Designed miniproteins, single chains, continued (2). Designs and how they scored, part 112

Each design is a single chain, and the fold is of that chain. pLDDT is the mean over its residues in the fold that is shown.

## One batch from the design tools (miniprotein)

Design m7901
Fold by ESMFold2-Fast:
Structure m7901 (fold): chain A 69 residues (1-69)
Amino acid sequence: SAVERDLALLKEIGSRSLSQEEKLALLGKLTQVPEDLRQALADAIRSGDLEAEAAAVRRVENYLYSLLP
């Protein structure tokens, strides 16, 4: 499903040793995430604050799980 695809992309953003540019490219592929949550995660990635990024990833993950049957 589109939600499961977004969860897989989110796992890559959170778990891989990617550059900021690579993380933002993956973020741009998300289709099921509201703009406010997507923007908050983008801001966290751009900040370079890994704790803020992890918190934003967790927030998006919780949202996506809420969409699963």
Scores: mean pLDDT 84

Design m7902
Fold by ESMFold2-Fast:
Structure m7902 (fold): chain A 72 residues (1-72)
Amino acid sequence: NLLKLDPHSEEAAAALNNLGAVYFSLGKYDEAIKSYEQAVQIQQAAGLPPSSYLKTEVNLGLADIKKAVSKL
């Protein structure tokens, strides 16, 4: 069924979320935003509930704020 979870999709989303966190810590907010967006997209496409990617969405929002502040 189309709702079947792919373990590799879950692994990819986790890796992208971790990569986003690394970029965020390096001050590379554009790269962090892209990584977090990809992680959320994969989790949504895999049919995961919102609770599974809330942390990633929070991190994405924080990265957006940091990018805006960095631009002055």
Scores: mean pLDDT 75

Design m7903
Fold by ESMFold2-Fast:
Structure m7903 (fold): chain A 83 residues (1-83)
Amino acid sequence: PKKKVKTILRFVVVDDDGRLVVEETTLDYEPTAPFEQLQSRDSLRRLSQQDPKTYSKALQTLEDLEARTGRPVTVVLEEEVLP
């Protein structure tokens, strides 16, 4: 049997106080593109070809975090293998 995969989109930034801010969103689908390259804002553009709605939500989260912290945000796509 194939294991289920949970995809997590994680936004990471350090705020003005030096505190680590992490926002996570769980995706209910498997991306077509490899995960190894999805670690920056530019990498999110690949999601627009697969799921425009997920891409729009990711951009909104990214922009909201950058506006809230005033700092560049790192985006990481992670796979968690579920039993």
Scores: mean pLDDT 62

Design m7904
Fold by ESMFold2-Fast:
Structure m7904 (fold): chain A 76 residues (1-76)
Amino acid sequence: SLQLAREYFEKAKKANEAGDNEKAAEYVRKGYEHLLTLLSDPQAIESLRREGERLAELAKQGKAIPEIDLALRSLG
């Protein structure tokens, strides 16, 4: 669900802002899980899975806010 992906990215941003980096990484992964359900192309699925892992790692380091903001803008 696109709406659920958006909600998880909003939660991830708030978690990073609060310094809860582990929770932010968890929410990033959940957001990408919902985005992955919208895809049928194996190449697009693999690309998005890699993007999600990279962003989750940045969230774990407290560095994901700018990329989460970009994702939220892209989702509307």
Scores: mean pLDDT 84

Design m7905
Fold by ESMFold2-Fast:
Structure m7905 (fold): chain A 79 residues (1-79)
Amino acid sequence: MSEEELDREVAEALVLIQIAVGKIEMSKLTDPEEIKKKYEELVKKVEQTARKFGLSDEDIERLVKEAKEVGEEVLKKIQ
């Protein structure tokens, strides 16, 4: 099995960067349907990445919630 050498703090930082990048990408879009699609993709990727890095279920839920809040904020700004 390939050894995963990422520190937990680094793993969490990478997920947070993924959320920040997703927010920037969604903020460039003007179509609510495209934003919604990117939002759903971001939530799934955040959960998968956090789980892959071995973060706790509590941390995964917290990061997924952060991704959802970011997506909802972007959707509200376009309306």
Scores: mean pLDDT 78

Design m7906
Fold by ESMFold2-Fast:
Structure m7906 (fold): chain A 78 residues (1-78)
Amino acid sequence: MLVVATGQRDKFVEYLTSKGFKVKEVDDISKPLPEDTIGVIPDTNTALVYFSSKEEAEKFKEELKKNGIDARITPLTG
C-alpha cells in the first residue's frame, strides 16, 4: 500500500472534491481508505490518498503537480 500525501490540504481537498472525491478524517494512517477518498489528518495541514499501485500513485502525483500541488509518495510498510 502507498500514500500520496501533501501539506497543501485545503488546495488538495478543493481540487479532488471538484472531481467527486469523498473526504474522511484519518484516525489511523495505517488503515487504507478507498482510492476515491481523501484522508485528512486532524489538527494538521496534511491530506492524503491511498493507492495499491505505484504506477497509479505516480500518475496521480504528476496530475497534482500540474495543478500546483506538491505531494510525496510513501510506502506503508508494516
Scores: mean pLDDT 81

Design m7907
Fold by ESMFold2-Fast:
Structure m7907 (fold): chain A 74 residues (1-74)
Amino acid sequence: SVVDELLEIVEEFAEKYNVSEEVRERMLAILENVRDSSKTQLEIAVAIAVSLASTEVSEEDVEELRKRLKEVLE
């Protein structure tokens, strides 16, 4: 599913950039909560997950995450 692909990307990103367990769990929960929701809700959840990542990871590396997640939604 689309959400399963988003979750895999987030988990790989969190491991690569040593994202804290708290932030990782919040990112994954936001995406899981919209699994059966509209495309608009998925896009909003992706934006929130990217914003959470930006609290611990550089802007350049977060842009890579945003691009990967956006490609799954297109």
Scores: mean pLDDT 86

Design m7908
Fold by ESMFold2-Fast:
Structure m7908 (fold): chain A 93 residues (1-93)
Amino acid sequence: EEYKKKLEEVTKKAIEALNEAARADPQARPVFLAGRKAVEEITKEGLEKGDYKEAARKISEVLRQAAKLASPGMAKKLNEVAKEAEDIAREIE
């Protein structure tokens, strides 16, 4: 239950950060919206399978890739949320 809540919380932060990136950069918007869809699908599968570690790991990868295309300020925010997801994945056995 604790790891499920942590996954849901980091998913919310990831979606919010990707939505902010999409609003800030019209040219890269399709990439950030694709990242949001990927995070939603990863979270759904993780919750259905109970594999929260794999879901958190995959979310961090999506955010790290999105950060490469973002402005410096948004990249920092995306990388901070990615680190939270990485930390959750490391806590889960």
Scores: mean pLDDT 86

Design m7909
Fold by ESMFold2-Fast:
Structure m7909 (fold): chain A 83 residues (1-83)
Amino acid sequence: LLAEGRRALEDTLAGGAARLAEAEAGAPGTKLRTVEQLQQFARDTAEGRDDGALEPITAEGKAVAAEIRARGAAARAKIAAAE
């Protein structure tokens, strides 16, 4: 259970960063410009710690961010329940 929750969180982070990169690709003025910014935003968002500083500007990017939040919350709940 704990290992499953940790894997789900890791998968959420990896998949979320890639999907954000695709959604924001070609959008002028996006703050999610580097791999490091994408990975950091995905991590903070999945952990429920994002401050809006790197908010996606596209409708698709905003939808992906909401999905990362939901999946991250579910994964964290599994980790907490296993501890």
Scores: mean pLDDT 72

Design m7910
Fold by ESMFold2-Fast:
Structure m7910 (fold): chain A 68 residues (1-68)
Amino acid sequence: EEKKKELKEKLLDVLYEHPRGISASPEDLAKELGVSPEEVLKIYQELAKEAPGSLRDYIERYRKEKEA
């Protein structure tokens, strides 16, 4: 659970900083995080459940909260 939260936080940071952003492939993100592409997809699904609108909007809100 803690490991999963850490992975989700790292994924959001990588997505925000990545040149392709949200368009980066799960394989590229998996390389940056040191996990399997399947784990990246699982985190994507969890993020989508928390924000059923747009994953990009969710990432933007996450970064704003982190700045505060």
Scores: mean pLDDT 65

Design m7911
Fold by ESMFold2-Fast:
Order: sequence, then C-alpha cells, then structure tokens
Structure m7911 (fold): chain A 76 residues (1-76)
Amino acid sequence: SIEEEAEKAIEEVRKKIEKLRETGSEAINDVKKAATEAMELGSRADQQDTEAAKRLFEATKEAARAAKEGEELKEK
C-alpha cells in the first residue's frame, strides 16, 4: 500500500541522515537522493493518503536540513 511505501521511504531518509551525521559530507548526495524519492512519492500520495504524504514531505524537509548542515561542516 501507499502507506507502507511511505514508511519505507521515510525510514530510508532517516537512515541516510544518520549516516551523514556519522560520516560527514560523503553521504550528502545519498541524503539528497533519498529526499528526492520521498518528495516524488509524497506528490503521488497526497490524493491517496494525505497523512502519508505529509510525513513524506516532513522527511524531505528534515533531509534538506541535514544536507545543509553537512555542507556547512565541510567549511569547518
């Protein structure tokens, strides 16, 4: 179901964010990729399951913040 796909996508985003926070800038692109996939799924989900779409968009926003922090860490 769309809800199960959303849960998996959100978990993938969270996993990539954790890796980024542990390994630094090397994982930035992985986080951005997972965020893009979650955003695309959220756009498809918004008419099927608004709560799932909302959670996907929240995960995307969280990923964007983590990627920005990772980029700032590259500057020390």
Scores: mean pLDDT 76

Design m7912
Fold by ESMFold2-Fast:
Formats: sequence, C-alpha cells, structure tokens
Structure m7912 (fold): chain A 76 residues (1-76)
Amino acid sequence: GSSRLLVDDGGGGALVGSGGEVLGVLWNPRKASDIKVGDVLTVRDVGTGSGLAAKVTGRIDDHTFEAEIIGPSSPG
C-alpha cells in the first residue's frame, strides 16, 4: 500500500497509511540520513504492539519515505 515513513529530528519515526492513520512507530530510532531505499525497518504496530517489517521503496524528502509492510518482524 501507499504508506509513508515520517522521521523526526530526534530519530523517531511513524509509518502512516494512505488515509493518514498511524500504522506503527520505529522500534529502533534512527536518523533520516541513515535510512536508504531498500532498507527493511522494524516498526511497532500501534494496535497490537507487534513488530512489522517495512521496506523503504522510495525517498520523498529529507524526512519522508515511501514504505511498504512486507511481513511480521522481531526487533533486534
């Protein structure tokens, strides 16, 4: 789906669905500069607390990325 990853200046981030709903938050904070297209990031599902794997498919700007959920994941 058309999900966006929004990363703040503190290294926190939120995965947002096409309707603007928050799907998850980054398990492990990282700077936007450390995120590249093709990276697989773990996000915590806001409803269940479970880990989800999100693949970065594009970069829109310095703090905004296209991402898709590719399955369940366990944080390291």
Scores: mean pLDDT 77

Design m7913
Fold by ESMFold2-Fast:
Structure m7913 (fold): chain A 66 residues (1-66)
Amino acid sequence: YSTEELAKAVAMARKTLEELLSKGYPEDEAVLIAAAVARKVLDEGVTSMSLEEAIKLGEELRKEQA
């Protein structure tokens, strides 16, 4: 990954993490959802994502690991 791609993934993941923590999500769950967002940005070049989309992405990633 390029520095630009990593910076973008980190920025979106950080925004998602901050929003989840502000809404009272547990830190472990918030971090997992934020990681899923970073993965999606790096793999597909996603430029924006709603909090609801991020939460669903985290749930889907959790199911895939089962």
Scores: mean pLDDT 75

Design m7914
Fold by ESMFold2-Fast:
Formats: C-alpha cells, sequence, structure tokens
Structure m7914 (fold): chain A 88 residues (1-88)
C-alpha cells in the first residue's frame, strides 16, 4: 500500500508540473500577442500625430494592452513559482 501511495504522489507532481508548464507557455504566448498589438497601436498613434483625438485614442488602446501584458506576466510568474514548488 505505501509504494502505491508514493507512486500516486509522484504521478500527481508530474501532472501538476506539466499543467503549470502549459499555463506558463499560454501566458507567454499571450504576452507576445499583446506586445505585437501594443507596438502596432504605437506606430498608428505616431502616424496620427496630426490628429490629436485619434492619437489619444490609439495611445489609450496601447496603454490598455500594456495593462493586459503586465497581468499576463504576473500569471506567468505565478506558474513558474508553482513549477518550483512541485519540483521540491
Amino acid sequence: MENERKKRAEEFKKRAIEDAEKLKQQYTDDMNSYQTQRDNYAAEAAASAGDPEKAAELVSKRDALTTQYNAAKKRMEAAEKAIEFYKK
């Protein structure tokens, strides 16, 4: 009975690490997507410098993506900490 309990605990750790690594990859992909969109809005805002209202709206959209990027980064860091916890 003890050997089966140890095996189940080890299998649980392996699955938890795999799930956390998948989440880390997902959040990394989200960060890359948000960065690309943010760069595109920044470029459009620069091109719209002659229209202050349009430029301000594009800057606002860029700043919203920066907030989403930072949120995804915090989630990615939490996934890394979970991986470290299960590897102990």
Scores: mean pLDDT 84

Design m7915
Fold by ESMFold2-Fast:
Structure m7915 (fold): chain A 85 residues (1-85)
Amino acid sequence: SPSQDQLDALASEIGVFATQQNMFGDVRVSFRIEGDSIVITIVGPEKSVEEVKEWIKELADKYGAKVSEEVSEVDGKKLVKITIS
């Protein structure tokens, strides 16, 4: 499992990426820190959501973090919730 310092670094990288996606992409990315976990929500077109999800999973793997995901739909768009711990 990653250390708190590694989770903080991961959260920082996710924050930058989320800002870029929200400004220039077609997805909405939000994240929050819940205890020892980072919770990320991605909403948008299926293909774009999958691309953002894979980027986040690759980044988490680089930090040795565990990833879980939940998939649903909202307003005809794909919603993915990712928990990193």
Scores: mean pLDDT 82

Design m7916
Fold by ESMFold2-Fast:
Structure m7916 (fold): chain A 63 residues (1-63)
Amino acid sequence: MSESEKSVIKQYLIEKGLSEEEAQKAADEFRKRVEELVSSLPEEARAAGKGRVLQEVLKEYGL
């Protein structure tokens, strides 16, 4: 994920009631999880699938 994507996720988590420290940790874990899931997709599906993977990871964390 880009730096701005990480910033947006961190802010979203803070707005959901996480502390800045927990939000930063969770944003880093989101990035890793998204990268792992995108890497598991066929190469042709990675660019189109990245947005869907991000939404699935957010749902997994209850967001």
Scores: mean pLDDT 70

Design m7917
Fold by ESMFold2-Fast:
Structure m7917 (fold): chain A 90 residues (1-90)
Amino acid sequence: SSRKQQLLQLAQDLEKTAKRIEELKKNPDEIEREMIKISISATSIAAKNLGEEEVAKLADEALDKVDEEDYDGAVKLLNEAAKLLKEKAK
């Protein structure tokens, strides 16, 4: 994939994870919570591999927010990370 396509795919994955957290807030599910944490960790690793250190940092902060059950904070951080990737993909 081209660099631009990789950044856009990562942004899409972050936005999908944010929506999963919004649903988790409405319908608590410990299995889904753990799966969301795995998804955020995978996204952080992918961002680091792409040299997107600020995006990786936001993903790591979002993971901490999920552990704190600050789901609104986690959603905000993941959407901010996705926005940064979309701006870089222009």
Scores: mean pLDDT 90

Design m7918
Fold by ESMFold2-Fast:
Structure m7918 (fold): chain A 80 residues (1-80)
Amino acid sequence: HMEKFKKIVNEAIKLGTEEAAKADPETAQKLYDVIVKLGEAVAKNDKEKAIEYLRELRSLVTDPELQAKLDELIKEIESL
């Protein structure tokens, strides 16, 4: 469902934004770039691009708890 997809991606955007606020300027810039791409994927209802950008976001974070949450969100989108 479209509504469920939007909720999942918006949760990832929230997590990425919180992480960017705590990151060094170089990492924050990369995180903001991915967040913009995730917003674009939501606007276009592009599930494949959302998964791609979530994996990119996951690669930029170092917190194991956040990595686990992102892995869960990716699986939820894949099951839609």
Scores: mean pLDDT 84

Design m7919
Fold by ESMFold2-Fast:
Structure m7919 (fold): chain A 99 residues (1-99)
Amino acid sequence: AASLTTSPASLTVAEGGTATITATVSGASGTVIAVLLDAATGEVVAISKPVAVADGGTATLNIKVPAGAGTYVARAVLLGDDGEVLAVGPDVTITVVPA
């Protein structure tokens, strides 16, 4: 099965800033996106630009964080050619602080 790892495990970003996560893919090629979830509601609040990756490749994912301070969870997702989910990375905790 395909797998996806991410770094860092957590980061702090100012309101309206950019969170940068590196994803490493194993076992398949495809497109990697990062999805930002509100930790309290589980709602998707942002999605990164998609990055094409080969098996064993890395993607740099840039997520524009919302203007609201709080705790969010980012998840990297590896998508196949038809948009199917091949792998999901670990939760990355993002703390958004007032600017």
Scores: mean pLDDT 84

Design m7920
Fold by ESMFold2-Fast:
Structure m7920 (fold): chain A 99 residues (1-99)
Amino acid sequence: SSAARQARLERMIELLVAEIDDLLNKILELDPRLQPYVDRLEQEKAAALSLPDLEARYEELVRLGNRAQEILKVIREAQKDPSITQEELDKRIEEILEG
């Protein structure tokens, strides 16, 4: 039924939001200076959650989660590689946020 499908999507969205929140917390744990980027992702999360269509809401949250994962990966790589400057790290994060 449409009601059962809606309930499943709402549950999937709930789990995805929890995953995104965990990823954003991990970014800040690794580098608190990245708060402005986390704030942008939080704003985008709020925008996605305001979408009336559950399918569109889920798809936007999936894209957001993927970008958060890519940012976390880039931060971890930068922490292991002293040749990656803060300017280069900021540029890579901006490129991920722009899509």
Scores: mean pLDDT 89

Design m7921
Fold by ESMFold2-Fast:
Structure m7921 (fold): chain A 81 residues (1-81)
Amino acid sequence: APTAGQLIGRAFEALLHAKTDEEKLAAARELLALLQRYGAQLSPEQRRFLIAALEVLLSAEKNPEVRAVIRESIALLRGLL
């Protein structure tokens, strides 16, 4: 079975390679759902890396719905997960 890191990594990769706003929103929501379920299983180093990567994506993102989901993922990782 894939690890939490592998599942989250693949979801992040899907978000990075998404081309349309619909694809980005779907990928961002899937990543958030996986972070809600498995984010606590990530190491502190993995969480810090993912926060930095998501902040870079957020800085380039123009769609407000995609931005909202990415911000929620960052907040979740900075907080308890």
Scores: mean pLDDT 87

Design m7922
Fold by ESMFold2-Fast:
Structure m7922 (fold): chain A 80 residues (1-80)
Amino acid sequence: SYKDEKLKEIEEIVEEAIKTLLSKNTPISKETAKKLEELLAKFKERLAAAKTKEEVDAVVKEFEKEVNKIMDEYEKKLSS
């Protein structure tokens, strides 16, 4: 289904990001990976509750925004 396709998409985004972060083997990259895992768990529940394509699309857009926020915070911490 469309919802299952979007679920797989967000899972793959997080898996790839976590793999990259854990390869850095730093406290901040491990903390960021944990935040992404927690975010994915939260959005998997929200996506499961979505009833329409419009609701699914809204959940995915919020997910992308939250992922970008976490990664932006990670990059800022690396610059200090």
Scores: mean pLDDT 85

Design m7923
Fold by ESMFold2-Fast:
Structure m7923 (fold): chain A 63 residues (1-63)
Amino acid sequence: GPKVKVTAKHDVPKMGPNSLPLSKGEVVEGILVKKVDDNTVLLKLLETGEEKYVPLTLVEITV
């Protein structure tokens, strides 16, 4: 998938073992692996190589 930048628009809480908790304004880079559902994507983090679920309602994704 494309390399993307994910910016937290709001605090993202830990919602499970493969969730990505973020503080508002935090930015992470990753590869967009797939869209899981209308509100969730799977992101492979560039820093760690871990795959994490990201809620689309709480973040902005830019290419």
Scores: mean pLDDT 84

Design m7924
Fold by ESMFold2-Fast:
Structure m7924 (fold): chain A 89 residues (1-89)
Amino acid sequence: EKEKEIETLKKAIELAKQAIDYLRQVFPGNKDKAISLLSQAKKLAKPISPKAAKLLDDAIKALENNDPLKAVEYTKKAIEELEKKIKEL
């Protein structure tokens, strides 16, 4: 049902936005919290928008490589792809 897919993608967007908020703060543990949020968003997005899920995966890998700026950019691109998919539903 289109409404359930839209709700799922909105939850993925919210998790991705929360990850960006953690990455804007320079505190120990925020990286791990961001990775957890992005991983949850990726799992929600994957069956509906595999393109957004790939961008979220790239964001996680950027964080694992200590590149939070690149992670934020990939996460923003993932949010744009998720919003585009919602408009198509």
Scores: mean pLDDT 86

Design m7925
Fold by ESMFold2-Fast:
Structure m7925 (fold): chain A 97 residues (1-97)
Amino acid sequence: SQLETVQKYLKAIEYLWLINISLLSDEEILKKIEEVGIKNYGHHVKILMLLKLVNEKQSISLEDIKKLELPPFSHEPIFLFIKQMLETKDATVEFPL
């Protein structure tokens, strides 16, 4: 379902954020995304690109997510979740779904 797909994306993002992705190789990050249960390798690469962008800029826009060509139904949930992570001092973020 679309809801399950979004939940898997948010879990992958949360997990990688908590373990400090700046210490991991691209290969290690992609493997961790796969372990969360995201089936499409193209989606793994897009999530990796998103996390690198967020880590580099310390900010995110809805347009940044749209440019990555992730499924449209995931854009707003991912944007809101990452924005919450960037605004909180705690590594724990509440899932919007």
Scores: mean pLDDT 70

Design m7926
Fold by ESMFold2-Fast:
Structure m7926 (fold): chain A 94 residues (1-94)
Amino acid sequence: SEIARLEAEMQEFVERALIEIARLLGIPGVAERAVEALRAGRLEEAARLLAELETLMGELWREEVHDEVGAIVAETQKKAAEYTERIRRLREEG
């Protein structure tokens, strides 16, 4: 299904963005572990790791990486919106 392909592409894009943001902030692999837990269906573990990531991102946000992190966030939001709209249109057509 084209919808399933677009959903997978959107998920991969978001996962890569989270890993890159964590890398820029110097977080030691928490984003990678959260992504692995999500893929394995371990939702409770994934939720805990994502909450830990959110806390660390807040604490480690620095002006020196602000522009790079901001650009990744903006591009990720834009791509997620584009995928969501395309999936919506495909669902309305089929």
Scores: mean pLDDT 72

Design m7927
Fold by ESMFold2-Fast:
Structure m7927 (fold): chain A 65 residues (1-65)
Amino acid sequence: MSEEELDDEVREALLIIQATIAEKYGDYESAAKYYEELARHLRDRGRVDQAEEFEKKSEEYKKKA
């Protein structure tokens, strides 16, 4: 893996962790933002199916915020 690929994987993992923590504590606004960032990153990397799942989660939490 190149440095770029390693950094992208770390970023994805951190966004998932941050989104999950926010979700657990009812911080729906932050959860929506982290899932939206994760979805954009995954889509840019060609991971469209995964991106769509997180886009849906982001929209659900935006409605609750």
Scores: mean pLDDT 79

Design m7928
Fold by ESMFold2-Fast:
Structure m7928 (fold): chain A 63 residues (1-63)
Amino acid sequence: SRVEEAIESAKKWVEEAIEKGREYQGFENIKVKITADEERVVVEIEADGHKTVYEIPMSVALS
């Protein structure tokens, strides 16, 4: 489904962002939550109490 494809793309993006993201280096615990609906994908990344939220339009997630 489109939602499943968007979640898969978001997972790959998150993996790269954590690897390259300087703010996540040195944190012991990183938690990721990905949710999606027909209109958007929401990615929540929490590292040692610091939470960042990204909202990606479905059209962008599937491009």
Scores: mean pLDDT 72

Design m7929
Fold by ESMFold2-Fast:
Structure m7929 (fold): chain A 66 residues (1-66)
Amino acid sequence: SIADLERRLREAREELERTRQELQEMRRNNADPMEQMKLEMRQMGLEVEIELLERQIEKARAAAEA
């Protein structure tokens, strides 16, 4: 349902914000480069997931209006 997609989008956005904060903190503390890279990959994955969810919501809304 659209409501389920919107909930997943909210959860993904919150996870992205937490990941960005963690990465910023790791960079400030000069943390292990491999751990930083792992968070950067997670950030990229979340950004792609958010784009996909936004697209799915748009399609679902268009279908509901048709």
Scores: mean pLDDT 85

Design m7930
Fold by ESMFold2-Fast:
Structure m7930 (fold): chain A 58 residues (1-58)
Amino acid sequence: MEEALEKAKEIAEEAGKYGGEATAKAMVHDARKLLEEGYEPEEAVKAVERGAESVKAN
């Protein structure tokens, strides 16, 4: 769990270079929600990765 949150933060920080700090914070928040709702840590990280790719493409 903690390792997944660290990865999510790193990916969100990279996406923040393209979409800004608010986007990075939203991604981390979404990852935490997924973990709270009982999703696998890998799924939470993949969701953040997909969001980051979308932000970079914009």
Scores: mean pLDDT 76

Design m7931
Fold by ESMFold2-Fast:
Structure m7931 (fold): chain A 62 residues (1-62)
Amino acid sequence: SLELEYERLLVKAGMFKIAADANRYLGERTGDPSLYKDSDRLLAKAKELEKEAKKLKAEIAA
């Protein structure tokens, strides 16, 4: 169902945000700029999944 797909997208987005936070934390502790870049990339992936979820929510509401 669209509702189940919506929930799956939100869970997946949440997982990418957790991974981004972990890479950000490690970057702060190590000073490694690659970890900040990885964090930004993971956040970008989370935003794309959230956009897909918003589109599905609009389809459910229509």
Scores: mean pLDDT 87

Design m7932
Fold by ESMFold2-Fast:
Structure m7932 (fold): chain A 86 residues (1-86)
Amino acid sequence: LEELVERVRRAAEEAAALARELAPRVGPEAAAEAAARLAEPVVREALEELERLRAAGAPEEEVDEARRRILEAVGELQRELAELIA
């Protein structure tokens, strides 16, 4: 579970860094789109794996906490990208 959270956090951090690096060169909209394309598959796969672990008998409390932390990291990335576009 922690490994899934860390994978999403790393992807979000890398995506945010990519957006910040690209925005001065290609514009904020294109930079945000590139960042989203980088993060989206990692987030989707992590959430799918989390649901598979829940179905396999992982504790509900641990699954809920991991999901909350993943969504928190996604929310932070979405806020940074929105600020970049604004």
Scores: mean pLDDT 84

Design m7933
Fold by ESMFold2-Fast:
Structure m7933 (fold): chain A 89 residues (1-89)
Amino acid sequence: AEAEAQRLIAQGEQAKQQGDLDTALQLYDQAGKIYEDSQDYLGAANSYMKTGDLLRQLGKYDQAQEYYDKAQEMLDRAMELSTKALELS
C-alpha cells in the first residue's frame, strides 16, 4: 500500500515534468487516498496538498481549497495520533 502510494507520487512528478497536469492530478489524488486508507496521515496530507497545488495551477480554485482542507484534516489527525502516543509513553 505505502510502496504503491510512493510509486504513484513518483509517476505524478514525472507526468507534471512532462506537462501532463491532469495525469499528475489523478496520480497525486490516488496516492493521497491510499495513504489515508493506510492511516499514513502525513503522506495523505502531502499528497492532497500536491493535488490542491495542481488544481490551483489549472484555475480550479474551489477544488484546490477542498484538497487543502483535506490536507489540513490529515495533519490534524497526524497531530492527534502523535499527542496520544506521548500520553501513553
Scores: mean pLDDT 83

Design m7934
Fold by ESMFold2-Fast:
Structure m7934 (fold): chain A 55 residues (1-55)
Amino acid sequence: SKEERKAALVEEARKRMQEIMDDYQAGKITKEEADKRLREVSEEYRQRLAEIDAE
């Protein structure tokens, strides 16, 4: 269903955001880079969710 596909995307986004936060906490990336990547993930998944709703 659309709901199952959207739930899967939300979980995927959560994992990607967690990986970014883990990299930041490990000192692999700066706060600025972490903020940038989080914004990019948020925008990407917002668009993908909207595309499912438009089907």
Scores: mean pLDDT 86

Design m7935
Fold by ESMFold2-Fast:
Structure m7935 (fold): chain A 93 residues (1-93)
Amino acid sequence: MQRSTDITTIGDGTIVISSITQIQNGQTIATGIGIAGYNVDQSLMDSIVNRMRDLADFNNLPISIADPQFADSIDDAIRLADDGAQQALNQTL
């Protein structure tokens, strides 16, 4: 299992995207993605998640993306994104 967390600052806001990938015999069998925002606009979060879902669906990838979460701090955003990624991965397995 491989984990990655990306933190992006947009103005006074922060977006955290976490991914967890399950690999078996050198092949990706499932990926879970979680996203959380601190001090970011809901319309921006919705546009990001919708685009990620559209790209996964269009390419028929075994990727599940959790619903976006909103946090009161950067540390909380990291926790929520990581939890979302794990939950999404569990739904694809």
Scores: mean pLDDT 81

Design m7936
Fold by ESMFold2-Fast:
Structure m7936 (fold): chain A 90 residues (1-90)
Amino acid sequence: NDKLLNELKEALLNKDYEKLVVLFSNTSDDDLEQIYNSTNDGLVLSFLNRYNPQQDNPGYRFASPELIDALRNGDLEKFKKEYQREAEGK
């Protein structure tokens, strides 16, 4: 869990979307839930609330089904496209 948490933090801080997609596609929902329940890192909590479909939390909002699907299936090109579309907001 500590290794996964540190890799997730590093990927988020560095905007390493390839590593982020690989981590999410290879991590079980149970392991993501354990990180969520044990971490106080606001960036990690915000990301897990937004992009992890296992999280039934009041903070979970607005991630497109396509973005979530791309993350969980390891589709880097789809993730980049959907993430950029969401980030542009125009």
Scores: mean pLDDT 66

